Designed miniproteins, single chains, continued (2). Designs and how they scored, part 69

Each design is a single chain, and the fold is of that chain. pLDDT is the mean over its residues in the fold that is shown.

## One batch from the design tools (miniprotein)

Design m6379
Fold by ESMFold2-Fast:
Structure m6379 (fold): chain A 81 residues (1-81)
Amino acid sequence: MASREERELLLRLLVHELRELVEQGASTEEVIAALKRAIAEIEKVDPETAAALRALLDSTAGASAEEIVARVEAWVRELIA
């Protein structure tokens, strides 16, 4: 089973990937696709965290790419702190 440290590393890598996509001018659809891929990988090691990320993604329906990334960044900071 994934340790807390392994989960934290995966979440930090996700935040980095999403931020890089927004900085490169990625569309909302590209950001959502990247987040869904990351959720599928996280689910293999931490299903509860993956479920929380899916709920967060659902709550961002209609949001911009920047808003989605900002919400994921804020959520990860709160979870790690």
Scores: mean pLDDT 81

Design m6380
Fold by ESMFold2-Fast:
Structure m6380 (fold): chain A 70 residues (1-70)
Amino acid sequence: AEEIRKKIAELTARLFRDYRAGTLTPEQAEQIKKELEKLRNEAERLGDDSLVRQAKAGIDAANSIIEKLK
């Protein structure tokens, strides 16, 4: 559970950092979204509603950023 939480936080932080820096491409944002989707599935398998919610928030942020980059 701790490893999944850390990975969600790191991916979300990287998404916003690279977006703010102007270095984030749509392809990179899609890759981050894919990794967050994988972590959401793992959190669902563990029955950790808090981690599922955190992963969904990251996915929503990635979707919003992807739309802005297109």
Scores: mean pLDDT 83

Design m6381
Fold by ESMFold2-Fast:
Structure m6381 (fold): chain A 117 residues (1-117)
Amino acid sequence: MSSINTIVTQVAAALGKPEKVGEATSFLSKECPNASTENQILAAALFLLGEVSDKYIKSICKAPDAESAGGHLLFMIHVGALSKENAVKVMTVYLQLVDKLPPEKALKIAKATVSLG
């Protein structure tokens, strides 16, 4: 069982945003305490990038599974709440931490996936 702080720290390291770990950990502990590890990784990445409003991050936390969370992420891209550049960053971190892909492969898959949305 991974602590929220451990998840946030790993995501922040992957995004190069270690200074926001405390704020992200506080937010996820309040809004996402019962979310899956996968959804906590997605929510942490969205919070640390700072582009989307809290309501979108909360939708990831409330998603029943990672597939539903992925649907919410695609919706954010389609309505222009999340830029394609930041969507690639979110998906790259997810593929590295969940699917254990090397950074180069994760980035290639993330770019291809976001280009289809």
Scores: mean pLDDT 83

Design m6382
Fold by ESMFold2-Fast:
Structure m6382 (fold): chain A 62 residues (1-62)
Amino acid sequence: AIDEAELRAAVEALFRDPSNRAALARLVRLLQDRPEALPGVFAALQNATSAEEAVAAVRAIL
């Protein structure tokens, strides 16, 4: 199962700073068993207007 606290932290960090390499690497590792979900997750991050919206949208995809 995906660690909810790790997922939230990575998504919030990437929403605040899309260039955060450590947060990106963590998100990719959390989704290593579902790499097909990554494009949708990145689209959700780009379309979100708040960190809370980004987390909710990513969870809806997963």
Scores: mean pLDDT 83

Design m6383
Fold by ESMFold2-Fast:
Structure m6383 (fold): chain A 86 residues (1-86)
Amino acid sequence: SEKEKELMQKFYEELKKLWDDFKAGKITFEQFKDGALELLRKFLAGIGESESVIDAVINELNSLSEIQQLIAFHSLIRDLEAWLKE
């Protein structure tokens, strides 16, 4: 839907900014992770996911190692970019 596309665009732009700030050394990994998870929570809530599903997704990501989290967020940014082109 148009609303979901707008929410996805906002999530992509805000997550990409955090990623770029992290890559530039402007923020720590912890600051990046906390910001990225908060953005993900807001996006999932915005598209109508239940609190229990959101908590499960956030907890699963938090259980990953730092390198696995970085790979996951990088892949998510790539997927969001691809989805927004369609």
Scores: mean pLDDT 87

Design m6384
Fold by ESMFold2-Fast:
Structure m6384 (fold): chain A 82 residues (1-82)
Amino acid sequence: SLVDQARALLDQAEGLIARARQAFEAGDLDTARRLLSEARGLVDQAERLLLQVPNPPQDLVDRLQLLRGEILALERRVQAAE
């Protein structure tokens, strides 16, 4: 289903954000930026799928907003470290 696909994309994005955080902590800003860009793409895909679902699960909508916030916060930290 579109809901299951969106959930899988958000799970993948969460993993990429965790890896981006590890890269940032290791001082690998290029890898952190690349992984954050990939995570953003997955979150954007999940949002497009959820927009096609009548009454999307609130937990997925909340996860999407949380992950967008985490990506933005880490992107700003990467930018400040350059």
Scores: mean pLDDT 91

Design m6385
Fold by ESMFold2-Fast:
Structure m6385 (fold): chain A 65 residues (1-65)
Amino acid sequence: MDEEMAELVAATIFAINKEYFEDVRVEDGTIVIYLKEDSEESRKAAKEAEELAAKIGLKTEVKLV
């Protein structure tokens, strides 16, 4: 796991999901996704981001703002 790669992945996830995500951060090697609201679309976007991060060995946490 590379911290530089984690930051790039977090930035990419945020850039393509700005409608659903309030923020995306890297904390202790974990990608933390903050949802704007709890909707079906937001949960689906978060799940897809979590699956993508997992494929490259990154942990993901999802939080509601």
Scores: mean pLDDT 79

Design m6386
Fold by ESMFold2-Fast:
Structure m6386 (fold): chain A 85 residues (1-85)
Amino acid sequence: MLDEIAEKYGLSELEKRKIEVALETVRAALPELTEEDLEALAEAMALTAKGEQVTDPRVIELARRAIAALLARKEEVEARVQALE
């Protein structure tokens, strides 16, 4: 899944790994999300990383929930991302 998205959007290995960390955090915080929801979020994160905007209202609502979860664990996520650099 994430490898296919990384290839589709031309993500670097570092960008791909940062999205992986974010998805792991979201999956832990929001266990009710399906694999399809996580795929939609991964694609939305890839689009945002390339400066493109997400316009699907359902994906926007998923992104809002994901952002809230990531912000609640901001220090943890930032530490993990910095460890990748």
Scores: mean pLDDT 76

Design m6387
Fold by ESMFold2-Fast:
Structure m6387 (fold): chain A 99 residues (1-99)
Amino acid sequence: AAAEAMAERALEAQPAAAASADPEFTAAFVAEFLRDVVGMPELAELIEELREAERAGDEERVAELEKRIEELVEKHREELEAALKRFREALAKVAKEKE
């Protein structure tokens, strides 16, 4: 399942990274999660656009994208919560299987 593949990748990255906070890795992981586990490619695209606007220093575009993301998240809150629950369950399953 997509959630199990993402969980396996997250667990592999975590020990190798020594819990290093990489904002680019985190944003890419979130976009992939939204596309592959949640099934919301439009939300993943908005997050990618937000990153580009932030890098460009386009404060107006950042504000517009943040508003669109908030509206889409609110509309699909139940699906997002269900996908996060599935991902947490997949993380626990993969961790147990590798022990």
Scores: mean pLDDT 68

Design m6388
Fold by ESMFold2-Fast:
Formats: structure tokens, sequence, C-alpha cells
Structure m6388 (fold): chain A 94 residues (1-94)
């Protein structure tokens, strides 16, 4: 319960990606879902800069490569889809 409240208070997208990975490795589905939902909120945040979005993409790409090496194809597909959505948002802002 406390970890979900901590995620709701996070304002740094990169720290949120770290919490997403931590929750996944711990098998904490509730914290993982909360972190993922918070990352999705950033896709629709009009105040996010291109620099912020590029930082998130870079970190998610690192996670996707790591999970690919671990054989987690489902999570890799999820991260690849999120990366594509973030790249489209950058194109709309450029």
Amino acid sequence: MEKIEEIKKLTDPLELVDKFEEAYRAGDEKVFSAAFEKILEFLYDPNLTIEDLKGIIERLQELAERYRAEGNDDLVKLLDHLIEQLKEKIKELE
C-alpha cells in the first residue's frame, strides 16, 4: 500500500521508470500497474518537454533490451508499444 502512494507522489519520469522496473522484478503487480498507469499519464501531459520524453524513451529502451535478454517477450512488446506512442508525441511537438 505505501509503495503505491509513493508512486502517486513521483514527479520525475525517470524515477518512475526505476520504480516500474523494481516492481516488475519484485513481482508486485499492484505497484507495477500503478507505475505503468502513471507513465501513461505522462503521454497525455501537455507540460512534458521533448527533452523529458526523449529521456523516458531512452530509459524504456534500456529496459526493453534487458527484458528481451531475460526472454520476457510480453513485457518487451508492451514497452515497445509505449516507446512508439512517446515517439509519436515527440513528432507532434516538433
Scores: mean pLDDT 73

Design m6389
Fold by ESMFold2-Fast:
Structure m6389 (fold): chain A 92 residues (1-92)
Amino acid sequence: SEGSESLRKDYIAGLNRDYRRSLDYSLLFRKSKPDSMSVVDLNNELEFDQKRDYLTLQRNYDMGDQNGKVSGTDLSISSSESARMGYQLAKQ
C-alpha cells in the first residue's frame, strides 16, 4: 500500500456515507430528546478539549470541501476523523 493511494474514490464514498449516517443518528437522537438541548447546551456539555478537537477536525474537513485543494492524505485523515467523532457524538 502507498500513502498516495490512501484516498480512493470508493473510500471517499464510504466516508461520506458514514458522515451522513452520523448526522442522521445525531438528528434522530436529538429528535428523541425533545427541545431540551440547544446548541449552547450541547456545547457546554462537551468538554473543552473534546470540543476543540472536534472543531479542528471539522474545520479541516470543511476547508477541503470548500476549496477542493486538500491533499489526498490530509483530506482522508480529516474526513475519517471527522466522521468518527461525529459518529461517537451521535452514539451518546
Scores: mean pLDDT 41

Design m6390
Fold by ESMFold2-Fast:
Structure m6390 (fold): chain A 69 residues (1-69)
Amino acid sequence: MAVDRLRAAAVAAGLTPEQADKLAEYIEKKGIENTTPEEVKELVRELGGTDEQADTVARALKEIKKILK
């Protein structure tokens, strides 16, 4: 569920479905609790996303992590 929300946020930020899928797979493999906003920004840039898209996805991760209890 949490990873699905981040994937949806990535698509909403303008990432392609392919880029969003790669991001989701990485986070599922590492664990969302072990993934930092800085790491997500770097990954989005490596996937070919813009700095604006990277910032948007990192903010979404911060909000999602707040609701994980």
Scores: mean pLDDT 80

Design m6391
Fold by ESMFold2-Fast:
Order: structure tokens, then C-alpha cells, then sequence
Structure m6391 (fold): chain A 62 residues (1-62)
């Protein structure tokens, strides 16, 4: 399912870093088979200043 990836994309379009980080984290947690979940977590972390979101996205891509 891509529901969390779509939610993260919409949050990023709206400059909602916190919402994008939350949606990306759910996508990673549920094992969505797309590395975009990790990439979106990194971008959301940059937008919101969340080092935790950036680190989680980097781990998902490793």
C-alpha cells in the first residue's frame, strides 16, 4: 500500500514537515516496498529540522 507515501507527498507540497515526517515514519514502520518512504523522511526532517526523522530515513535507505 502507498497510502503513507501519498500522505507524505501531500504534506511536503504543503510545506508541512511534521506531517510529512509522521507519514514517512508510518510508511517505513509498515514496510512499504518503496525506498521513497526513507527519502521522504529525510526531506521532511530537513523541512522541520528533525534530526530524528533524517536519521530514520537514512537507516531505511541503508
Amino acid sequence: AEVYLKAAEEALKNKDGAGAAAASAEGVRHGEPDPRAGEYAIEAGKLSGSKGAIAQGERALA
Scores: mean pLDDT 68

Design m6392
Fold by ESMFold2-Fast:
Structure m6392 (fold): chain A 83 residues (1-83)
Amino acid sequence: DERAREEAIRHIREALEALDAGDLDSAIRHAVEARAAAGQLRDERVRREVLEHIDKALEALDAGDVETAKEHLEKALRVLEEA
């Protein structure tokens, strides 16, 4: 569980850095990896909230909406850091 949490945090941070660099392909890859890690979280409430935010970020990236994607990745990160 703690490993899954740290892995999700790392990948979200990598995705945010990729977005700041304008690297959408890298951002999507890291967001997908963060989603996979978040799916391993044992806490149902934390898992649900993190997955919802990552899914919204991925939808935004598919639409080219970087600002909305960053907002949702930041929300996912906050949920994980509070857990």
Scores: mean pLDDT 88

Design m6393
Fold by ESMFold2-Fast:
Parts: sequence; structure tokens; C-alpha cells
Structure m6393 (fold): chain A 66 residues (1-66)
Amino acid sequence: SMEEALEKVEELEREALRAHARGDYAAALQHVQEALKLAEENNLPQELIDALRRGAAQLEAIIAAQ
């Protein structure tokens, strides 16, 4: 359901924030990519999908610069 998908996306976002906080950008990106896939597959709000896409792009840029 959309509700279950939103809960899982929120959990993945929290895991991504924790990984980012400790400098584990690869793990943060993995969590954001999983959240994005789940959000797209469950037709979650476009604002959320756009935010997740921006987050993934930012993390990819950080990783590429290291």
C-alpha cells in the first residue's frame, strides 16, 4: 500500500541521513536509491520523488569528487 511504501521510504531516508552523518556516502546513496525506486514503483508524491532524485545526484557528485 502507499502507506506502507511511505513508511519504508521514511525509514530508508533516516538510514541515509545516519550514513551521511558518519561520512559513508556510498551507503547513503544506496539507501536513497532504494527509497527512490520504492517511491517511483508506488506512485508516491512527485515532490518526494524529486527530492530523492536530487539527494541521489548530490551524493553521486560527492562520491565522484573523492
Scores: mean pLDDT 90

Design m6394
Fold by ESMFold2-Fast:
Structure m6394 (fold): chain A 100 residues (1-100)
Amino acid sequence: SLIDELEKKIKEAVELVNKHPNDREALKKAAEIVIETAEEIIKNSKDPEAIRLAEIAKRSAEKALELLEKGEPLEKVLEYLDKAIAGVQMAVQILREKEE
């Protein structure tokens, strides 16, 4: 199902951050996965709250990518990635409960 695939992508992003928090390439991949996941939620969901959370998550992940590109401290990058991951997790939980 779409929800199962979204959860799998979120799990991959979480594992990248947890196992490789000091690896800029791993954090970049995690941010890109969150952006893709958020875009899939926005495109395929009919739930306004899930869409809102996905849009916020996408902006946070895009900010994480910007900070990585500019060579900003990883602590700042992780702050935005944590927010982005939490956002898509909450959005997918709403979709799972509604079986969309």
Scores: mean pLDDT 89

Design m6395
Fold by ESMFold2-Fast:
Structure m6395 (fold): chain A 96 residues (1-96)
Amino acid sequence: MEEEIKKKLEEYIERMKDEKKLREVFEEVTELELKDEKVGKLARVAYVAAAEGLSDEELEERLKELGASKEIQELVKKLKEILKERLEKEKEKNLA
């Protein structure tokens, strides 16, 4: 159900506020994507958007193709922003 997807995306958003949990969340998302689960696909789109710098318009288009509701689209956008911030910090630590 959509409520389960929403709760899982909100869980990832909260967990990603802790830098130490970024890798664990990424591994979990990758496993869900490999199992062809919708939540994994949605979270992967957020990661791709963060890593490649996709516009909100391009992100929304990809999410609509996955059948995401407006509420799920907003959660994925929020997840993208957090992922972008965490990926930038991780790159700084690896390059410093």
Scores: mean pLDDT 75

Design m6396
Fold by ESMFold2-Fast:
Structure m6396 (fold): chain A 119 residues (1-119)
Amino acid sequence: MAREALEEGRRALEEGDYEEAVRHLALAAETGSPEIQREAVRLLIEVGERALEEGDYETALRALQEASRALDRLVKEGLLSREEATELGIKITSLQMRALANLVTEDLVKEGKISAEQG
């Protein structure tokens, strides 16, 4: 089950179906072995990166929230080194900040508060 969810998530990511990818990868991160859970966290981060690159900031934030939840679980269970947990946590936070900054910039441009050249 969890290994199948991981593979379905990878397929959905490759097909650009980020909502489906998040759904499958979140399940793999919840129900899998520690190895499957770590891989699911890395793939959820990748979903966040790709959705952000395509301008789907809402889906990017959702993927990164699921990655953050799974990372917290792995840390609490002692399944990650402090170094690995810190590295992944920084990456998730950095991507979340970028997605939020882009959402704010788009809203400011739409409201005419800044020019598109400044965003």
Scores: mean pLDDT 81

Design m6397
Fold by ESMFold2-Fast:
Structure m6397 (fold): chain A 83 residues (1-83)
Amino acid sequence: MKEEALRLLDEAIELLEKLYEKTQSPEVRQALNDVAAARDALEKGRYDLAIEYLEHAVEILSKIPEGQKARELVEKALELLRS
């Protein structure tokens, strides 16, 4: 579970970094920061904190069509952490 969630978040971070480089969007940067913070929280065993950051990231990414793939990865990680 944790390893799979971390893998999904790492992939989402890579996609969001590339998207931010192309768009310079502050919303993309905010989502990237939230996913990175969630990954750090998850590594430290702070599951509740990781969930809060990922829920915020999903809300932001739902408004960004170009971020759909990253949003799907974040949603899958969130489902794993809630299981």
Scores: mean pLDDT 87

Design m6398
Fold by ESMFold2-Fast:
Formats: structure tokens, C-alpha cells, sequence
Structure m6398 (fold): chain A 79 residues (1-79)
């Protein structure tokens, strides 16, 4: 089944590094991280991570393309 999880909003200035973390609540496949701006525009998308084991933490970094408020949206298939 396809699932998603959205982080709390984070404020960043242009050129600042946005760091996020996801700890898998169960084994998941095809994990993709999207950086979404306040207006709902997807501004960055990660490569597909084929498998993440329950309890494993995935970290990612994005450079903010402009000052604003962003959210990290994780999409995955629960197994």
C-alpha cells in the first residue's frame, strides 16, 4: 500500500541547508523524499531508496533555493 508522511514546517533562508530525518516505522520500499514549498510546489525530489528496514534512519540535505517555509514529504510502499 502506498503511504506518505509529512514533516513539520521548517523556515530557511536562500542558500541555507535544510536537513531532514526519517526513521522507518516498518519495512518500506521505494522511499522518495520531496521538498515542498509553502504554496505546495515540489522544489526538490530525492533519488528512490529501494528498501529501508524498520528502525533505520534516513537523512537528507537540500539547499534552500529561496527564503521561505518548507516541508519534507516522504512517499513509500509499506510491506
Amino acid sequence: NHQSWTSEPVEAKEGETITGEYTAPQDVTDLVVHLVSEDGTVVATSDVIPYVKKGETVTWEYTAPKSGTYKNVFTYTAV
Scores: mean pLDDT 80

Design m6399
Fold by ESMFold2-Fast:
Structure m6399 (fold): chain A 97 residues (1-97)
Amino acid sequence: REEALERLKELALEVIRLLQEATDKGYVSPVRANALAFRLLVALVQAEMGDYDGAIATLEAIRKDLEELKKKYPEGQELFDRAIEKVREAIEILREM
């Protein structure tokens, strides 16, 4: 459980770094990137509190928003694909808890 939570925190930090890089390159607005980062932190708090279903639902919403960003900013596709992959890994970890 603690090991899984540590991996979730690592994945969240990696997604935040990718969102920062996308913002720096102009592929997403700072407001939208910050909103995604905030929702990612909400998912981590839900997971730490044992609300795994809630955390999965929050991460699925983030994944859908990243898919929409990928469509709107195709030049950011590589960064958004990497972020989506990490969000999907986080969802699978939560499903196994």
Scores: mean pLDDT 87

Design m6400
Fold by ESMFold2-Fast:
Structure m6400 (fold): chain A 117 residues (1-117)
Amino acid sequence: AGEAFTREVAERLAEKLEELGFEVEVEYEPGVATIRARHRADPAQEIVVTLTAVDADTLALRIEAVGAAAIDALVEALRALEEEGYEIDLEGTAPRAEMADPARSRLAAEGTIRRRA
């Protein structure tokens, strides 16, 4: 169980990332959705989100974003989901920039998304 919730959250994230200028592909496997997004103007800006069903109202979340615009867009998309009534808790590596190329800044985090009661 939880596949319906995985699909719901994946569709909402995809919609938000598309609004923020990304081309989005979603791949579904039983209990798992993988969202891959690339910025339309700068394909080096990439986001990957993996959602894994834990129960009917809880998903395990893994995120990776490459590039400052991708990190900003992912943060904005997750904030929009929280405003829609999802509870998001993230633990992970702080954003880091490569000193020679700020466009290669990376964010990696793991956590949970839950439907708020």
Scores: mean pLDDT 78

Design m6401
Fold by ESMFold2-Fast:
Parts: structure tokens; sequence; C-alpha cells
Structure m6401 (fold): chain A 76 residues (1-76)
């Protein structure tokens, strides 16, 4: 439970503290909340793409790749 809290915390961290966002994403993926993490990242990425924020888009795409790599390690 608490998926909305994880979603809100991760979205806030992506906007305000990218290093914290990476740590929270890794923690939540390891705790089994991969779907919530991916949803938060995809939603923020869509918002950044709509606004044309190229440097922000690149940072969020980096976070998405980081999450995908972490998920792959856990599946191995």
Amino acid sequence: AGEQLLYDELKRAIATDFEKAKELARKYVREGHLDVVRRAIDDVLAEAQKLGLESTIKRIEELRRFVDEEAARLAA
C-alpha cells in the first residue's frame, strides 16, 4: 500500500533533487514497486516533452535507463 505516496515523492524528487530521485527509484524498484516507479518517470517525461525541456528530458531518460538496468539485474 502507499503507491500514491511513492509516486508523489518520486515525482517531487525528479523535479527538485535528481540524486535523491535516483536513490528513491532504486529503493522502490528493489521493494517491488517497479510499475509505480515507471509510471512516475513516464508521466514526468511526458510533461517535459510537452514543454520542450530538452535538458530535463535527457535527465529523465537517463533515470528511466537506470531503472530498466536495475530491474534487469533483479530479474537475472
Scores: mean pLDDT 84

Design m6402
Fold by ESMFold2-Fast:
Structure m6402 (fold): chain A 74 residues (1-74)
Amino acid sequence: SDELERLAEEHRELLNQLVESIQEQNFDRTRELMKELAEAGAKEIVQSIVDTFMETAEPEVRKKLQEILDEVLG
């Protein structure tokens, strides 16, 4: 939607940092960035990004990402 596109642009730098933290498997930073984005109202975008990573992630990485999602967004 247009609103999701606007939110993605407004939070582009934080979203880029979130992607980088996941690629680097820096899960402490991933948790911090997800909390910050959730507080900014970008939970749906965070969920979408993490779901995309989980499609190709190794089982251990997928498990860790799901744990962080449940902690931060659940």
Scores: mean pLDDT 82

Design m6403
Fold by ESMFold2-Fast:
Order: C-alpha cells, then sequence, then structure tokens
Structure m6403 (fold): chain A 57 residues (1-57)
C-alpha cells in the first residue's frame, strides 16, 4: 500500500539520519522531516513525529 511504502521510506531516512556524520545531519534531517510530513498526512496523526523522531534525536 502507499502507506506502507511511505512508512518504509520514512524509516530509511530515519536510519540515514541516525548514521549520518554531523556535517551531513542538517541535510538529512530536512529529508526526514519531509518524509514524516507525508506519512503523517496519510496516517492523520503526529504519532511518528512525536515519539519516533525524538527517540533518535
Amino acid sequence: SEEEKLRKEFYKAYKEYAEATPDQRPEVIQRLVEEAKKLKEILGNVFIDKEEIDKYL
């Protein structure tokens, strides 16, 4: 499903953010936020933004 694909894309960006070097993080976090917004729009809530992003920040 589209939701499943967006969720996987979000988690891939999340992993990239967690593993990125400090100088790459600003660019990666922008992508992560963009993917999170897409996923949140489909899910209709902020669950991912609030809990999962904070976990790796």
Scores: mean pLDDT 67

Design m6404
Fold by ESMFold2-Fast:
Structure m6404 (fold): chain A 66 residues (1-66)
Amino acid sequence: SLQQLIDQLEKQIKELEKKLKETDDPVEKAILQALIDGLQKAIAYLKQGDLEKAQAALQRGLLVSA
């Protein structure tokens, strides 16, 4: 369900925020921050019912981390 997806994405954000606090590597920090930003935007769009923008936000975060 949509609620289960949002809960899963929020858990991922918490894990990434923990990794961000533990790393001193500027490149790794940039990748983690981009992933967090993408997930946060995706959740915001999902809550608004904008599935297309949510998908785009997720894809953007993944592309920066690749």
Scores: mean pLDDT 82

Design m6405
Fold by ESMFold2-Fast:
Structure m6405 (fold): chain A 80 residues (1-80)
Amino acid sequence: GDPKKAFEGGYEGVKRAAPGADEDVQRYAGIGTAMGAEQGPGNGPFAGYLAAKSAARHAGLPDPSWEDGYRAGQLAAEGA
């Protein structure tokens, strides 16, 4: 995979899942999502959910849906 494309996909997914979170928190969550996706296909969705949940909590927002986190992980895994 391409780590830069994985990061871009993860960052985009986290921004969609936790749009009210601080931009730096979204960026770091995107990195975590990309790293999870690179460890294996099944790790991306779970890493995406945990990263989006962390970003949302940091902003005082409700936890994102599993579907939003799953999508963040898929975008990281697709490298888009």
Scores: mean pLDDT 69

Design m6406
Fold by ESMFold2-Fast:
Order: C-alpha cells, then sequence, then structure tokens
Structure m6406 (fold): chain A 130 residues (1-130)
C-alpha cells in the first residue's frame, strides 16, 4: 500500500540519519576530528535521505503527513548546506586548530539538525500508525 511504502522509505531515511549521528557522537566522545572523507560520506548519505523523503512525499496523500515530510525535506536540505560549507572550509584549511574548530562546529550543527529531523520523522510514523 502507499502507506507501507512511505513507512519503508522513512525507516531507511532514519537508518541513514542514525548512522551519521552515531558516527558524530563517537567522534565527539573520543575527541576525534571530522575529516574531509567523513563529510563526503555524510553528504552522500543525506543526498540519499533527501531522495527517500521526496519519494515518500510523492507517495503520501494525507495532508498532515505531507506537511511533516516537507518539513523533514527542508531540514535535510539545510543539513546538506551545512555539510557542503564544512567540506569547503576543511579542504581550504591547513591549520590543525582551525580544522578542529570547524569539526566541533560541524558536529554540533549537524547533530542538532539531525535530532530535529529524527523527531519530525517519528511524528510522520505516529500519524501513519494511527
Amino acid sequence: SPKEKVKELVDEAERLIGDTLSDLYLKKRFNIPVTVEDVKRHIERFEEVLKLLEEALKASTDPQVRELLQKAIDIAKEMIEVERKALGELEASTDPEEKKAISDRYIEEVSKLGEELLETLRQVKALLDA
């Protein structure tokens, strides 16, 4: 059914988001800086998240589900912008202390947006289960 397809797409998006947040949590906990390679993987994951959420929106007919999916898409787009900015800053920097400051800001910003995104998707799933 369309409802089951939306749930499967949201579940896969949550998995990709959760994998990224878990990586960032471990880096913060062990004071490991985020690398250019890490950010490139995060961009690829969030471009996939965006595709999954856009497909979920296309399959959805419930106005409340569509509104929350649009909010999720907007957060995912903001996350990709933060990720691309951090990638450019990390590639341009030659100073280890500057790279650490970029990494720390990146972890904070992406974690905050990712938590908001996961909460929005939990609300989608609650409406789908009603």
Scores: mean pLDDT 92

Design m6407
Fold by ESMFold2-Fast:
Structure m6407 (fold): chain A 94 residues (1-94)
Amino acid sequence: ELSPLEKEILEILEELLEKLKEAKTGEEIRNIADESGKRLIELAKKHNDPLAIQLALEIKNALVTFGERNVSIEEIVKKLEEMKKVFLSLLQDR
């Protein structure tokens, strides 16, 4: 059973993935990353959850790096889906 915090984090990740599928430029990817990262950090601070803060920073850093390298959106989405699976696994092991 997922906590309210865990559900909100997953909703933000799903929204992030959907927005990235519509993104066409590195600038759009950076803007999406900044907005999603800010939301995750604010949520984590509200609940004082170090794992959520760490996840938000990792997502932001990965997306900024991918935007700078002009990596395909499909590759970015795949890596974020992998990160989401790892996050879900970590939450289940709590």
Scores: mean pLDDT 72

Design m6408
Fold by ESMFold2-Fast:
Structure m6408 (fold): chain A 96 residues (1-96)
Amino acid sequence: SNVIKGHSSKDPEKMLEGLEKYYLEGKGLAMGAGGTKAVTAGSRNPEDAAKAMMYYYMEGGSIAMAPGATKLVVKEFEDAASADEAAIELAEKYHG
């Protein structure tokens, strides 16, 4: 939680809490790469998939328990916007 408070956005803790609640309300919880793939595959629209990928990006950048996980996310996505774009593209391909 201390890592989250110092990184990503002006209110990262509240942002993460809001995203987590949103996913738990029937959209699933994105927890790392495996969790993100499961949530995006089960998402009902591109917006849900984008939020799931953003949550994973925020988790990897702010609360990743292993430095390797953060490096993997950063290596694949330059920023949150790039992660959102990839998530939307993936959801559109899967759900139309």
Scores: mean pLDDT 40

Design m6409
Fold by ESMFold2-Fast:
Structure m6409 (fold): chain A 76 residues (1-76)
Amino acid sequence: MPEVEPLSEEEREQNRANWEKMSKIPEVKYSAAELIGRAFAGEGVPEDVVEALKANGVELPKTYERAAELGRALRP
């Protein structure tokens, strides 16, 4: 069972804005669902995605961190 705090209303709005910004970056070859799935599976953020985010001044969305935390909590 997830032991993480839910995002605040402001964090949810910022998170939505960050996902929208990422969807407009042509170098990001992964969908939001694929990136969240990778985080949940314990896989790292692909280097090309990290570089594209830095180049465009976009922060990694909070939902990615939450998915990674949840994935870790569910693994023995």
Scores: mean pLDDT 70

Design m6410
Fold by ESMFold2-Fast:
Structure m6410 (fold): chain A 108 residues (1-108)
Amino acid sequence: MEELEKLREQIEEETKKALKKIEEGDIDGAKKYLDKVYELSIKAGKIAFEKKPEEYLKLIGLRLSIIGLYFEALLKLDKGDYDAAKKYLKELTKLSLEIIDIGIEGAK
């Protein structure tokens, strides 16, 4: 429970940092924070699965979407399409928070 709530806070903070770096045109910095968001999202998915294995199909679907959004965001950053990169990053964060909500609901 507390670990998922802490991961939510960390994902939101790292997302905010990634968005700021995109706005500054610091692509290397943006990728660094995007990578952290992705790593934290995968960790949250693992914990959520352990807490609520009956939701495995939904959790797998969310995980696959997060993987796709992560690579799309990286591709858009490399192409200089910062608006699209921000959109994919925000959607990735939204799905990551949905994974956390699933895990938290199963723990109480």
Scores: mean pLDDT 85

Design m6411
Fold by ESMFold2-Fast:
Structure m6411 (fold): chain A 91 residues (1-91)
Amino acid sequence: SEEKLKEAGRYFQEAVRAWEKGDYEKAVEYLRKALELMGEDDPGLLIQLAQAYFDLGRYDEAIEAAKKALEVDPNSGTVKKLLEEIERKKS
């Protein structure tokens, strides 16, 4: 619904603000809330969540989010490159 999209957008804005303040755990929390509203299958939010976990050094969670994004869009070059970077950094 349009209301869920609006609320997810607000959580995304709060995630950006938290990240800019160095509150990376709060940024992840807000991104998780945005994703929950979108039914856990929004590829854009999954990519942002994977990037946020990657920037935090939470590589296993970053890989999980990126793999979920790839399940939704198997041909995403962006997600494939992000997965390669995370897996390289973890090893």
Scores: mean pLDDT 84

